# Ledger of designs, part 34: designed miniproteins, single chains, continued (5)

Each design is a single chain, and the fold is of that chain. pLDDT is the mean over its residues in the fold that is shown.

## One batch from the design tools (miniprotein)

Design m17162
Fold by ESMFold2-Fast:
Structure m17162 (fold): chain A 69 residues (1-69)
Amino acid sequence: SDAGDAGAAASAASGGAEAAEAGRLMGQNVHKSNSPEGAALAREAARAALAGDTAAAQEYGKQGSIAGS
């Protein structure tokens, strides 16, 4: 929903740095797992976090964590 975009933008503004750091940490965790699928998903999660899409970052991060395990 378009109303959801306002919430996502507000979350990015309030926790942009935290979202970016969370994505970076997800990338590091997947790197330690040595999973190419997990690494690709962690990259997408980090990218979404840096772009301010916290919901997308969380979704990709969860998928990457599962794939990396």
Scores: mean pLDDT 60

Design m17163
Fold by ESMFold2-Fast:
Structure m17163 (fold): chain A 108 residues (1-108)
Amino acid sequence: PLPAMTPEERLQKMQEELEKKSKEVIEKAEKAGIELLKAELEELSPGRYRYTVEIRDESAGGAKTKFVVTEENGVVVDVEFESDIEMTKLQLEFIGAVYNLLRIEHLK
């Protein structure tokens, strides 16, 4: 049985846990040689946003990966992905963590 919590309190706790886990993933990836080149949120029009995350992995010879997500009214409508190499799990986790933090910051 779960303790009595409001839906709003549950959502806030889940967002705080996601933020904490995302920061932990970023720290682990940076220690492994992954560098954040770009983390950008751009408003294209009212309600339409583009998130861009670019990384470089020094452990993989400086290989670059670019991830672009377009959202409209909070719904993902387009995803673009470009990579110099086959992506590692840690590279994907790092990109996802940065995207999550940008989204959380925007919604505050």
Scores: mean pLDDT 80

Design m17164
Fold by ESMFold2-Fast:
Formats: sequence, C-alpha cells, structure tokens
Structure m17164 (fold): chain A 78 residues (1-78)
Amino acid sequence: APEAAAKAAYEASKDLPLETRKQVAMIASRAAMEADGDPERVRELVYERLTQMGVPEDLARRISEKAAEAVRAALAAA
C-alpha cells in the first residue's frame, strides 16, 4: 500500500517540479504507513501535509484522493 500511494501521488503531481514530486511521493508513502491501510485516513494525512508545505488546495485535494484510491485498490486486490 505505501508503494501504491507514493506512485499515485507522484503521477498526480506531474505538473510540479521534480524535487517537489519526490517529496509528495514520500509524504504519501509515510501517510499510508501511518494510516495502516485506511484509505480515508491516507486522504486526510496527505491533504494536510501537502497544504502545510504550500501545495495549492485544489492540487493537494486531487493528489490526496489519488493516493487514497491507490491504497483502496491495493487492498481490494489482496
């Protein structure tokens, strides 16, 4: 699940600078670990951390939703 969240967040942040995209992926991975597979908590943690680091609200919401969807899909496939 952490790897799936990181990949989804990285892909969803393609319009951001490369170094920021790497940070976004790391944040999503850590959020997925802390959420213990809860997609709703992944969405909340990613959104909070991205907005705190200055990512625009609309983009942070999109990235957080994609990370949560990836975690949900990974759980459904297991």
Scores: mean pLDDT 81

Design m17165
Fold by ESMFold2-Fast:
Structure m17165 (fold): chain A 90 residues (1-90)
Amino acid sequence: MERAERLAELARNLVAAPRDRTFTLYLKISKEDAEEFAKRLEEAGVEVTRIEYDEKYNLYKITFRVPRELTDEQVEEIARILAEAAEKSE
């Protein structure tokens, strides 16, 4: 499974907009899934700073910081993890 367009958009928006910034992802998943997702992101080279629940939309927000010295391979892995998490949202 690729969905290259969606993965490229996610990775590009996260990395091209000033590096070394925090990003927030909204996921309609359980707390347990959000914690698993955060651990996988940490292994891919980002720093997960917060996981919080949004009561208005009944979903979780995962906030993470992308280091400025990521390789293209790390960016691709992060994009794949994000796509997998989006699929789990529903």
Scores: mean pLDDT 69

Design m17166
Fold by ESMFold2-Fast:
Structure m17166 (fold): chain A 64 residues (1-64)
Amino acid sequence: GALATVTALEDVTLVGPELVTLKKGESIQARDVRVDEETGLLTFTDVATGRRYRASADKVEVKY
């Protein structure tokens, strides 16, 4: 899938196989980004680890 940069607009917890805190202004390289508009959840795969995470979509910026 297209590569994207997911940047935290505030401190955000990424929920996956482990919990990861992404601090305000920190970025992660992501692929397979999906937004569920009903729940407000963003799901993505971390390119570096191959791990799938979910986070609140309103707390992050996604740039392709």
Scores: mean pLDDT 84

Design m17167
Fold by ESMFold2-Fast:
Structure m17167 (fold): chain A 96 residues (1-96)
Amino acid sequence: EPLPFEERFERFSRELRELAERVGWDPAELAAMSVEEVVALIEAVLERELAREIARLGLTPEERAELRALMERQIALFRRELEEIVSRVGMEELVA
């Protein structure tokens, strides 16, 4: 069964805040963004991380395809969670 909404909200909010601090995103700017804009920012970060890992490890085409599939699954899960939370509390409350 899924976690209670309040626990999911707290964990997602904390993870998003930690990511924003690490990449230097302004929380006030994030609060003004749509779900699509936030997802696009996360996707750009993950694409840069994927490119660095591919270069670092010298991965085969098959291994690169597996990592991309993992990244796509993570983005889909993030989008779904973000959409649900924003629909209930709004982006401002999520980023606060």
Scores: mean pLDDT 79

Design m17168
Fold by ESMFold2-Fast:
Structure m17168 (fold): chain A 59 residues (1-59)
Amino acid sequence: AQLSSLTQQALEQFLKLHNVAPENRPLLVGLLQMYEKDSPEVTLEKLQDAAVKIHNALN
């Protein structure tokens, strides 16, 4: 999947700090990409918050 630099940074930091199962990684990427697309102005903090919420929803 194509990610913006900001979403990629948020994802990379999240994956380093949390034990994310490999099978859940593509789902997390897709959902974060949809979040960024729906919100034209996002910050790294907002993307990290979204990643936490998505991760919790998947587990």
Scores: mean pLDDT 70

Design m17169
Fold by ESMFold2-Fast:
Structure m17169 (fold): chain A 75 residues (1-75)
Amino acid sequence: MEEEERRRREQEERIARAEEDDRALDAVLAEGEAALRREAATLSPEEAARLLAEWDRIRAGLDADRARLLAQLRA
């Protein structure tokens, strides 16, 4: 019997779905950032800069976590 083939296919399917979900999440995050930038336009330049810098920091952390999770699935 080939348990390895079944596990390989299951892993490949999980990775493919995770990558698809990651791309969908990226699109949602991009739309959210666009909305945030529109809101920031109503703030003072200093407040807008702080808000956008905080979002950039949060987004970078999310991107790092997403990359780590995908790497774990591929291991």
Scores: mean pLDDT 81

Design m17170
Fold by ESMFold2-Fast:
Structure m17170 (fold): chain A 98 residues (1-98)
Amino acid sequence: SKVAANALAAGVGAVVAGLAGVELGLKGLLTGDLRTGIGGALTGVGGIVTAELALKLAEKTEDEAARAAAKALAVAGFALGVVGVALGLLGIRAGEAK
């Protein structure tokens, strides 16, 4: 099903964006780089938004296995996205501090 494939793709995309948000946010925090911190926060938000899309698409699929997998990926992507936002905001604060 195209809907099942799209739900899984959105779930994977949420995890990838969430992980990128964590990586950029952590790099911003560790280096005190304001721009990298902003990048981490924005990419983390992208992970959250994509996770919400994945959950919405998962509810439209009749494939129970694909629905369960897409929901699991969406939850993981959402959690990683939230961490990415938090780390990105801390990176911004570190970049503003002396």
Scores: mean pLDDT 86

Design m17171
Fold by ESMFold2-Fast:
Structure m17171 (fold): chain A 71 residues (1-71)
Amino acid sequence: GQELRDLRQRAGLTQQDVADAAGVSVSTVSNLESGRSRPTEGLAQRLAWVYGEALELNDAQRQALAQWLLG
């Protein structure tokens, strides 16, 4: 929940920016950040690449982030 919001803020992204880049609604991003929902494997991968691009992560770090997002 809060950790994902903190990650997004560190990346300098709004919820709308993440939603547009990941191909989901702002409501989906809000629900993920509040812990009301969990991402699918495909969404976790897309989110990891969205945040990873902004944070300048390498492919291995993005893959690790995707696994962390899945729990």
Scores: mean pLDDT 83

Design m17172
Fold by ESMFold2-Fast:
Structure m17172 (fold): chain A 70 residues (1-70)
Amino acid sequence: SDEDRYIELSYRVQLLIGEAMRVSSTNPDKAYETLKLAYRAMDALLNNEPLSKIEELVREAEKKLDEAKK
């Protein structure tokens, strides 16, 4: 259901924020880019924006986090 999708995306955003903060000492620039996208996703969730927009922001943040971990 859409409700389950919003819950899943909310959880993924919280994980992104926690992980980005964890890598911020090693790669601050990419951690910042990840946080920026994660906070945009959080804002979209709070404003009940379309799932497609939230999913795109989360996917972009996850890609930036992967780059930060390298």
Scores: mean pLDDT 85

Design m17173
Fold by ESMFold2-Fast:
Structure m17173 (fold): chain A 90 residues (1-90)
Amino acid sequence: SRAEAEAEIRRIYEEGLKVVPEESHPLLERALELALEALRALEAGDWLTAEIHLGLLRIIHGVALVIGDKELAEVIDRMIEIVERYAASL
């Protein structure tokens, strides 16, 4: 369900706050927002909006890789997996 996917993403975010460098927390918070917006769009049947938000989430993942923030990259990758798994369940 969307509620289960949202709860899992929020758990990943809380775990991320403990391991991601403080300087990257604004990107982590933006990733959380994008992941939750993607889930909401998917539940509403708005696949285009969901794909846009997921695309932006992938861009932030790319930024994490470029700046060498491996912990941020891993957390965002996990969020992407949850969104994609939820989409596949619809």
Scores: mean pLDDT 89

Design m17174
Fold by ESMFold2-Fast:
Structure m17174 (fold): chain A 62 residues (1-62)
Amino acid sequence: PQQVQVDAVTEEEKEKAREEVKKKFPNDEKALKLLDLYFEANVSKETLETIIELVEAEAKER
């Protein structure tokens, strides 16, 4: 279609993102909590990569 619909993040994408964060920051429950907060805000798939980067940056700074 000429007009692309913005896709919401799927549960599979959410789990994949959580596993990615857990792999880099094992036992960092705060990082997972931040990721969940972004998902609760109904972010789009287009911003998923940015959200993951934000969570990783916060975790790295600690």
Scores: mean pLDDT 73

Design m17175
Fold by ESMFold2-Fast:
Structure m17175 (fold): chain A 82 residues (1-82)
Amino acid sequence: SIEELIEEFLETLKKILEAKRNNDQEELERELEKLREILKKLGVPQDVIDGFVQALTNDDLEKAKELLKKIAEVVEKKLKEE
């Protein structure tokens, strides 16, 4: 369900932030791959997914916030249609 995908998205984002805090590169790569698959299932465009992953990897918080808003708009539309 879309609700389960949203929960997985939030948990994966939390794990990405934890991996970055712990300098765990292997966990970071694993969770970023999981994030890409969740966003694809949510119907997020590939360019937005790629940009968001890049922003998270490079600690570009302003770009990450911008792209997170776009992801939220896609998710909101899906929730209204389902």
Scores: mean pLDDT 84

Design m17176
Fold by ESMFold2-Fast:
Structure m17176 (fold): chain A 81 residues (1-81)
Amino acid sequence: MTPEQRRAEGEEAARAAEELLEELEEELKKVETKEEARKLLLRLVAVEILAAEARAGGHTEEAERLLERARRLEKEVEKKL
C-alpha cells in the first residue's frame, strides 16, 4: 500500500473504533448478566485491533486515546462480573 493509503485506512480504523466504543458504552448500560458482560469484553478486543491499525497509519495520539477509553470501559465491565 502507498503511505497515503495507509494513513487513510488508519483514519477509517480510528473512526470505526470510536463508533464501536460508543456502541459498547451504550450496551454496558443494558448489561444485566455476567454472560453479557463477558461478551462485551470479547467485543472490546476489536477496538484494540482497530486502534493498532490507526497507529500503523500514523494516528498515534488518536490510537492512544482510543485505547485509554477502551481500558476505562473494560474496568467498568469488570465491575459487573
Scores: mean pLDDT 83

Design m17177
Fold by ESMFold2-Fast:
Structure m17177 (fold): chain A 63 residues (1-63)
Amino acid sequence: MSMQQRQQLRRQGDQLYRQGQDQSRIDRRRAVDLYRQSGAYYGQSGDLDRMRQAAQLASQLES
């Protein structure tokens, strides 16, 4: 995977993560979906720390 592709995936992850934060105050189910999608993009980009953070936030909202 190219560096440019990794940067695009990471930016997509950032966007979804912010949407998840916004939705966490309004719609927990939507926030979970957004954090899961964010985590998937971070994982694909190689940003494992942010991937784990997004996964933890999704898990917290599921419980």
Scores: mean pLDDT 85

Design m17178
Fold by ESMFold2-Fast:
Structure m17178 (fold): chain A 105 residues (1-105)
Amino acid sequence: KLKEKYEKLKEEVGEEAAKEILEKERKERLELEQLRSLLHMVLWLNKKHPDEEVTRRVLENLAKILREDLKRPDLAEKIEEIIENSPSPEEAIEKAIELIDKELE
């Protein structure tokens, strides 16, 4: 499947650029998968011991990582919108997980 994606990109942008794009996508995907796993742990903890401040801080740190480290300000803004508009910590975490799942599709 990586080979098929590589061959398609190679035809569009050339071999060297295609390799750089795929490596960047692979690294970002791995980091997003790890962040999603951590959010599932936070969701489990929040269901046992709800903490609005801890949940807000986790999501704010997620937005910072997305903006500064992953260079995805678009995703960071979506997480910030989730923090602002979610009526509960549980809903905020669930929406953040859904956002990352959409990116991994």
Scores: mean pLDDT 80

Design m17179
Fold by ESMFold2-Fast:
Structure m17179 (fold): chain A 91 residues (1-91)
Amino acid sequence: RARLLGLLREAARKLGIDVPDARLEAFVANLPAAYVAPLEEAARRALEGDPEAQELMRRVLEAIRDGRDPVRVLLDAEIDRGMRLIEEAVA
């Protein structure tokens, strides 16, 4: 969790998103354990310049900034990815 908090702070700085530290800390503390490692990997990829990971991180950080549910953003991203795989399979 401490590693995730550091990665999210770096991603916010790199993407130019101003997120209150208290909201970042609360998000990381309350994040379900199953999402910690995948979000750490997504944040790391965003910092490495992956455009898809950067878009996901932007949506998550904006949700945290605005006090919206960022777990819903992660779930919506997973659903969208699954739908694209189905679309590609039938095209």
Scores: mean pLDDT 71

Design m17180
Fold by ESMFold2-Fast:
Structure m17180 (fold): chain A 87 residues (1-87)
Amino acid sequence: MEEELEKIMEELKEIDKEIEELGDLPDSQVEEKLKRIDEIKKRLEELKERIKNSKDLPEEVKEVFLKGIERGLASLEKYKEYLKSKL
């Protein structure tokens, strides 16, 4: 239980760092930003499946994390569409 929660929290911290680094890239690197967004989205979707399949996490904790991840995915999709509009 504790180990699984710690691993999930660590993965979320790594994803947050990647999103911060994405924001630091210049707007001229649209294609690079799009690639990084797709990689981050893939990691978030993999984390969603891991959380759903975890037997060690209470359902309430799963719901909170899953809603957070869904909001993150929605924000990244909007940012991706914004970047595509500049191509």
Scores: mean pLDDT 80

Design m17181
Fold by ESMFold2-Fast:
Structure m17181 (fold): chain A 70 residues (1-70)
Amino acid sequence: MTPVSSIPPEVAKALVIGWRYARGELSEEEAAELAKKAGTTLEHALAVYRRVVDALGEERTEELARELEE
């Protein structure tokens, strides 16, 4: 797996936003606004989250997102 410290900041932010939205913590409007502030889109953030889930599974993806979350 890619070490947390070597994940580009934009990818890390996209993963966290996608994860928060997928678990129902963020509304579509809130997630889209955070994605814009991170230099991405909600669609891209969700795509990043889903790719990581496909590769690592939900549990490992949640652990990674929590480590990247501030």
Scores: mean pLDDT 77

Design m17182
Fold by ESMFold2-Fast:
Structure m17182 (fold): chain A 86 residues (1-86)
Amino acid sequence: SPLDELIEWIRKEFDSIDVNNDGVISKEELIETAKRNKLSDEQINELLELFDEADKDNDGVVTLDEFIEMRLKYLVGEEGLAELLA
């Protein structure tokens, strides 16, 4: 399905950001990857807000599952994510 293809793409993105292979992504790793991909300050701020929402445990890192949720919200928005999950 299109959702499964998006999830696999996001999993590959996670692996590329998780350079230490610790199974989580820090806010610092996310910012550095976003800057490398030439995102604007506005786009980075949007990602950071979504990161803070995804970090449900408030441990300063996000898991693969939390990252997938964050990236889907960024790519399709809350309304688009609700439609894909319906």
Scores: mean pLDDT 74

Design m17183
Fold by ESMFold2-Fast:
Structure m17183 (fold): chain A 118 residues (1-118)
Amino acid sequence: SLDQALQELKRAVEELEKLVKERESSWSPSQAKAARELLEQIKELIDEISKLASQIKDEKVKQEATQQIQEITQEILELNERVRAGTISPEELLNELGTIAAKLEALKKKLEEALKKE
């Protein structure tokens, strides 16, 4: 379900936040701050999308949103492994988090527009 997919995404993001915090001592203060701000933005977007998703009645819209959330969750899980392994630079992580935030903002807008048409 879409709700289950959003819960799995939130757990993946919370694990990424924990892993980033463990690596922050090797990063610049500005990079650490930027990562924390992007992770907070992503968490806020997930909460906003969850509230919108609870109101969507269209099963096709729910299915498409579920697939997009599952794809984003897989991207976060891959980032979790790269942060854990120390195989991702802070610059690359910030770029990937920015892309994920943009995808979630686009999904939020699509759900808002879909809800207005119901």
Scores: mean pLDDT 88

Design m17184
Fold by ESMFold2-Fast:
Structure m17184 (fold): chain A 61 residues (1-61)
Amino acid sequence: SPEVILQEALAYLNERADAAGLTPEQRKAVAIRLAKRMEELGENLTPEQARAIVDELLAEA
């Protein structure tokens, strides 16, 4: 389900953010953008696509 995929993507984001030393404000900004992007793509979203979105957003942070 999209909800489960989002929850997994947020967990992945938090792990990556901790490893990269991102601030709480940077994490929150990326998480908000992730949620909006996934809502737009909600139909047929895969876990692999969600992880790719996280990686893309972290590269822009």
Scores: mean pLDDT 78

Design m17185
Fold by ESMFold2-Fast:
Structure m17185 (fold): chain A 59 residues (1-59)
Amino acid sequence: SDRERALAALAKAAESGAAAGAAMAIKTLFGVTPDPAAVQRLLEAGAGAEELEAYGRAA
């Protein structure tokens, strides 16, 4: 698994507000396909990499 690269991609996506990038990183990390619209709402609410990782883990 490319976990280190996926974690870096999640952090970069959170910093840039890139919902599609964050969703792809979550899929790589946890094997789940999150709704990109839900990820976008989290980013707009101020979610960082840690919060997005927790969301992916819960899904």
Scores: mean pLDDT 79

Design m17186
Fold by ESMFold2-Fast:
Structure m17186 (fold): chain A 73 residues (1-73)
Amino acid sequence: SEAQERLERLSKEGLERIKKVVEEKKDESLKEVQIKAAQVAIEVMEEIEAEPGGKELGKKAKEFYEKQLEKLK
C-alpha cells in the first residue's frame, strides 16, 4: 500500500517534471526537447528503481530511455 502510493507519487511528479521541460523548451528544436525529456525520464526511473517493488520496472524503463537518448545523439 505505502510502496504503491510512493510509486504513484513519483510517477505523477515525474510527469510534471517532463511537462515543465516541454513548456520551458517549447521554442527549442524538437530534438533538444526530446533529449531533455529523456534525461528527466531517466532520473524519474532511477527514483522508481530505488523504491520497494520498483526495482525491476525502474531498471527496464531506465534502460529503455537510455536507448532512446542514445538514438537522439
Scores: mean pLDDT 77

Design m17187
Fold by ESMFold2-Fast:
Structure m17187 (fold): chain A 87 residues (1-87)
Amino acid sequence: MMPTQEELVERIRKAIEENDLEALEETMEIVREVLKKLSDEEQANLIAALVKVASEELAKDPNNEVARKALALAIEMSEELKERKAK
């Protein structure tokens, strides 16, 4: 079964809290596949939720490598969305 957007956000939060880089990378690949099936608005909402979670966790612990990676990947997805919309 495909995870819901809420389940994906929760998995990413858990991976950051547990400092589990492998779980983060695996969940982010699932996010990329889910994004391909969503509308532009739904994609923007999911990416915004991921940026928020990663930013909140990074604000709590600026040395959390998994939180930094999560934020970087979410920003990359945001740029990919802009590029897909452009032409």
Scores: mean pLDDT 81

Design m17188
Fold by ESMFold2-Fast:
Parts: sequence; C-alpha cells; structure tokens
Structure m17188 (fold): chain A 62 residues (1-62)
Amino acid sequence: SALREAALAEARRWLAENGAPASVTDAVVERIVDRLEARLGDRFTPEHVRPLLLSELGELGL
C-alpha cells in the first residue's frame, strides 16, 4: 500500500540520518512496519503510525 511504502521510506530516511547499527536490515524495518499495521488496523494512518514508528526506530538506533 502507498501508506506502507511511505512508512518504510520515512523509516529508512530516519535510520540514515541517525546512523543505523549494522544489525538493522531492511527485513527488520519491514517487520516493525508490518507489526504496526497489524496492531493499528484501520488506524494505520500517518498521524497514528509516525510517533509509534519513530519510537520503535529510536530504541533500535541507540
């Protein structure tokens, strides 16, 4: 979906800007996005996804 693709693009940009550890692969990023989509369901919108996605990526980027 366009929203999933946008979330993946934002995640990749954030990781690049914050120096992603070598253990963070595309598969890990996709897993996080897929988990959020499953958890949020009809709330999988930019407004609901963005803060949760950035929180998950922040934990990985430290």
Scores: mean pLDDT 69

Design m17189
Fold by ESMFold2-Fast:
Structure m17189 (fold): chain A 64 residues (1-64)
Amino acid sequence: LNEEQREALAEEVAATLDLIKATLGYQDAVRKGDKEAVEKYQKIRDEHAARANEASRRLREALS
């Protein structure tokens, strides 16, 4: 992999891990019935999902 591909891959991994962490926090909040935490994590998940989608797009372009 060249440097551009390595940077794109690293960002995709980081963005995906952040999304997974946010999703686990959301699921934990739902299980506990914490409405405030559920609303908080829904917003965080949406933000991290957008970042992960952008990172995946960048990686696909770098691999082309």
Scores: mean pLDDT 83

Design m17190
Fold by ESMFold2-Fast:
Formats: C-alpha cells, sequence, structure tokens
Structure m17190 (fold): chain A 73 residues (1-73)
C-alpha cells in the first residue's frame, strides 16, 4: 500500500540523513530533509517496483545532493 511504502521510505530517509548529515544539521533540519526526500521518492514513477536496497541507494544519493541546500556553510 502507499501508506506502507511511505512508512518504509520515512524510516530509510531518517536513517540515511542521520548517517550522512550527522551533527552537521539541526534535528529540525534533519527532519525537514527526511520529509523532502520521502516526497521526492514518492513522486518517482515505478518507486513501488524497486527493492529495499535500490530505494536506500536512491535515498542516500538524494540526501547527499540536498545536504548543501540546508547547511550552506
Amino acid sequence: SMAELRAELRRIAREEVERLAGASLSPQDRELLAQLVVEEMLARPGIEDLSREERRRLVAELVRRLIPQLAPA
């Protein structure tokens, strides 16, 4: 279901944001980044057909790309 996919993506996004951003972002900015990542992932065609490992890889790539937008220095 979409609710189950959203919950899984939210969990993965929070884990990857914590791993990649660490203390570089405030807790508020980490949550905002995780939410942005989830919405971008859900907007991708065929996201429901990807494996958990493929979803995690895409989430990690997106997190790395977006970190500089929230931590400009």
Scores: mean pLDDT 82

Design m17191
Fold by ESMFold2-Fast:
Parts: structure tokens; C-alpha cells; sequence
Structure m17191 (fold): chain A 87 residues (1-87)
């Protein structure tokens, strides 16, 4: 199981990759998810960030357009989780 520090680095890595690809909305969502995890320590957010990182990592060798699409899909899923957690 990754430590809280490793989850922090995973979230920051996702945000940095989104920024490098010009995905401003995805970067915002990844940072929002990380900030929510810092505040709540919610296990669902932890699992979602870890899963998102592993999915993004698996696509590092993919074409740039596919990397963008995958990050946008991941950001959409994290946004949905964040909205669910606010209910």
C-alpha cells in the first residue's frame, strides 16, 4: 500500500502530466482531488488517485493524443467522485 507521501507524489505527477499536455481542466481536477484527500483522508479518494496514477503510467508509451484522452477520462471520473463525496 502506498504511503500518504507516495499518494501525494502520485497526485502531483498526474497534475504535472496534465499541465505538460495543456489540459488545464484535468490539472485543476487532479489538484482538487489531492486537496480533498489531504483534508479528509477519505480512502475512496486514496484508491482513486492510486488507480488514476497506475492507469496514466500504463499509457506513458502511448501517442500524445491517447495520453490526453486517458487523462481527460481519469479527470472526469475523479470529478464525479468528488461530486459524490460532497453529497
Amino acid sequence: MPSDEEVELMGLSLAAEAKSLGLEEAERVFMEALQAYRRTKDERLREAIVEAYERAKANLDAPKEEQKRVLEEIARELRELLEELRR
Scores: mean pLDDT 84

Design m17192
Fold by ESMFold2-Fast:
Structure m17192 (fold): chain A 57 residues (1-57)
Amino acid sequence: ALKEAEEAGREAGIKYGSKGDMAKAVQEGYKKGLQIGGHNAAIIGGGEAARAALKAM
């Protein structure tokens, strides 16, 4: 569950970060994490999306 949230966050970060959209990357990572494992997974997905997006920018 948590690893799936990390992977989903990374994918969202790369997809939206490569387009320069940090807000969308974090929002989609959070949303995917929430669907996978609730509140804790949402935080992990959003955080991983932010890291991946910064690297993609």
Scores: mean pLDDT 80

Design m17193
Fold by ESMFold2-Fast:
Structure m17193 (fold): chain A 76 residues (1-76)
Amino acid sequence: SGDLSELEKRAEELMTEEERELLKEAEELKASPDPVVAAQGQFLEGAILLTASIDDPEERERALEALREMRKELEA
């Protein structure tokens, strides 16, 4: 949903190629006909947008590492 426009705008300005790739994978999960998988995609999308909005580089890198691990588990 488009109600995250402030976070989305900030994320787009600060988002790395890795974060954009993770966002694309989250969108693919959201398109799943399985409601559990779709919910996982929605959660991952929110987590990526929040990570990209973090101003502290150390905290952002820690959050990004958590996203990498979460994505691996969702793809299993």
Scores: mean pLDDT 73

Design m17194
Fold by ESMFold2-Fast:
Structure m17194 (fold): chain A 97 residues (1-97)
Amino acid sequence: SIDELKKEAYKLAMEMVKIIEKYDPERPQEVIDYIKKVGQEIYNSKDNEKIIQLIDELVYSAESESQKFDEAGLQSTSKQLQQIADKLKAIKSEIIK
């Protein structure tokens, strides 16, 4: 169901926050707050087009963060964030069906 997919996307946003806070505790709070906000907006939205757009925003954030951690030499952390991006893309594909 779409409600289950929304909940899964929200959980992935929260997982991304935990990873960033653990491995880069000096990351600006605005970055953390933005990811939390997008995750919450996905969970609360009833508009499929808006949900798809918000998932694309989370994918972009996850891929951007993955690149930053890779450049910092944290390859395992980078891979975890890329896995979150891939899972979000899979959720988007299920919503589009």
Scores: mean pLDDT 89

Design m17195
Fold by ESMFold2-Fast:
Structure m17195 (fold): chain A 76 residues (1-76)
Amino acid sequence: MEISEAELILAMTRIYAGVALTISRKLPEEVQKEVREVIERSLRRIEEAARAGNAEEAERLRKELKEKVDEIFEKA
């Protein structure tokens, strides 16, 4: 079974998303909702990039997701 670089990026991003969502449960409901919405939207785009075998786009979107989540947590 061959795991593409894009599939690996997606898998790592899913792990990160699970951790971020778990941490957000200790924050106000507004912050939880914002984190969930950002993660759901970003994961859909990364899944599309991974399905297309586009590792560069998947990595770009992963970095964008991390920056957005970090910004939300910094404001909380």
Scores: mean pLDDT 83

Design m17196
Fold by ESMFold2-Fast:
Formats: sequence, structure tokens, C-alpha cells
Structure m17196 (fold): chain A 88 residues (1-88)
Amino acid sequence: DREKMDKLVELLDEMEKLALKEGNVKTAIEIGTLRTLAIMMFQSGTPFEEVKKKVVEGLKEILDEYGHQLSPEAKEKFLEIIKKIEEL
């Protein structure tokens, strides 16, 4: 579970860096906020599967709200990272 959380945080960091490369500071802030929420939930004893579900839901909401501000390539990479998180 700790290894899965470490990988989840790593994938969220990758996604935040992608948003910053695109110049999309708002998307980066939303991803950082979601990372903080995930860590807080896990530290409070929430099962990893529930943390993962909430993160995936939050990332899909971010993509729905801010996806129009991303290049097609960045949006594809965003979806790839979501899939990697779902596979944890």
C-alpha cells in the first residue's frame, strides 16, 4: 500500500509537471491540491482503493474543466497517467 501510494504521488507529480510545461498554472494547482487530499486520506487510514477512486474521479473532473486548455498531445498524456493510476 505504501509503494502504491508512492507510485500514485509520482504519477501526480508527473502530471503537475506536464501542466506547468503547457503554461497551465491553474491545472497544476488543482493537481497539487488533489495530491494533498490523497496523502491526507491515506494518512487518516482510508484504504488505498478508496484513495485511488477519489483521485481518478478528481483527475477526470480536472480534465473535464481544464481539458480545453491542454494541447491534444498533453490531453492524451493526461489520460495515459489516469489509466496508470487506475491500474495500481
Scores: mean pLDDT 85

Design m17197
Fold by ESMFold2-Fast:
Structure m17197 (fold): chain A 105 residues (1-105)
Amino acid sequence: MAAEEREKIEEELRKLEEEYKRVAEETNEAIEKAKKTKKEELLEEAKRLAFRGIEIQLEGTRLKIKLNENEEERKRALEELEELEKNREELKEKIDAEIEEIIAE
């Protein structure tokens, strides 16, 4: 019974990893387009895609917590989730600033 839930979570993790790779590529393309065109709408798209990457990492960590059979591994995953959540706003501001700097050049 728990095995079916585990399989579903593992499948969701694989999909998130594939989505993360796609979002990373789309973010790079959006940055290049924004740098070339200097259009605010493309700058905002680049920022949105970069932040989506953070959201995928948070969701992936949450699923890994549910998948862990080992208490120590679950504790480590919880600490990682807390660290990512604590740094989420700081990472968003840093990413936004870096994207703005790249485009301003």
Scores: mean pLDDT 79

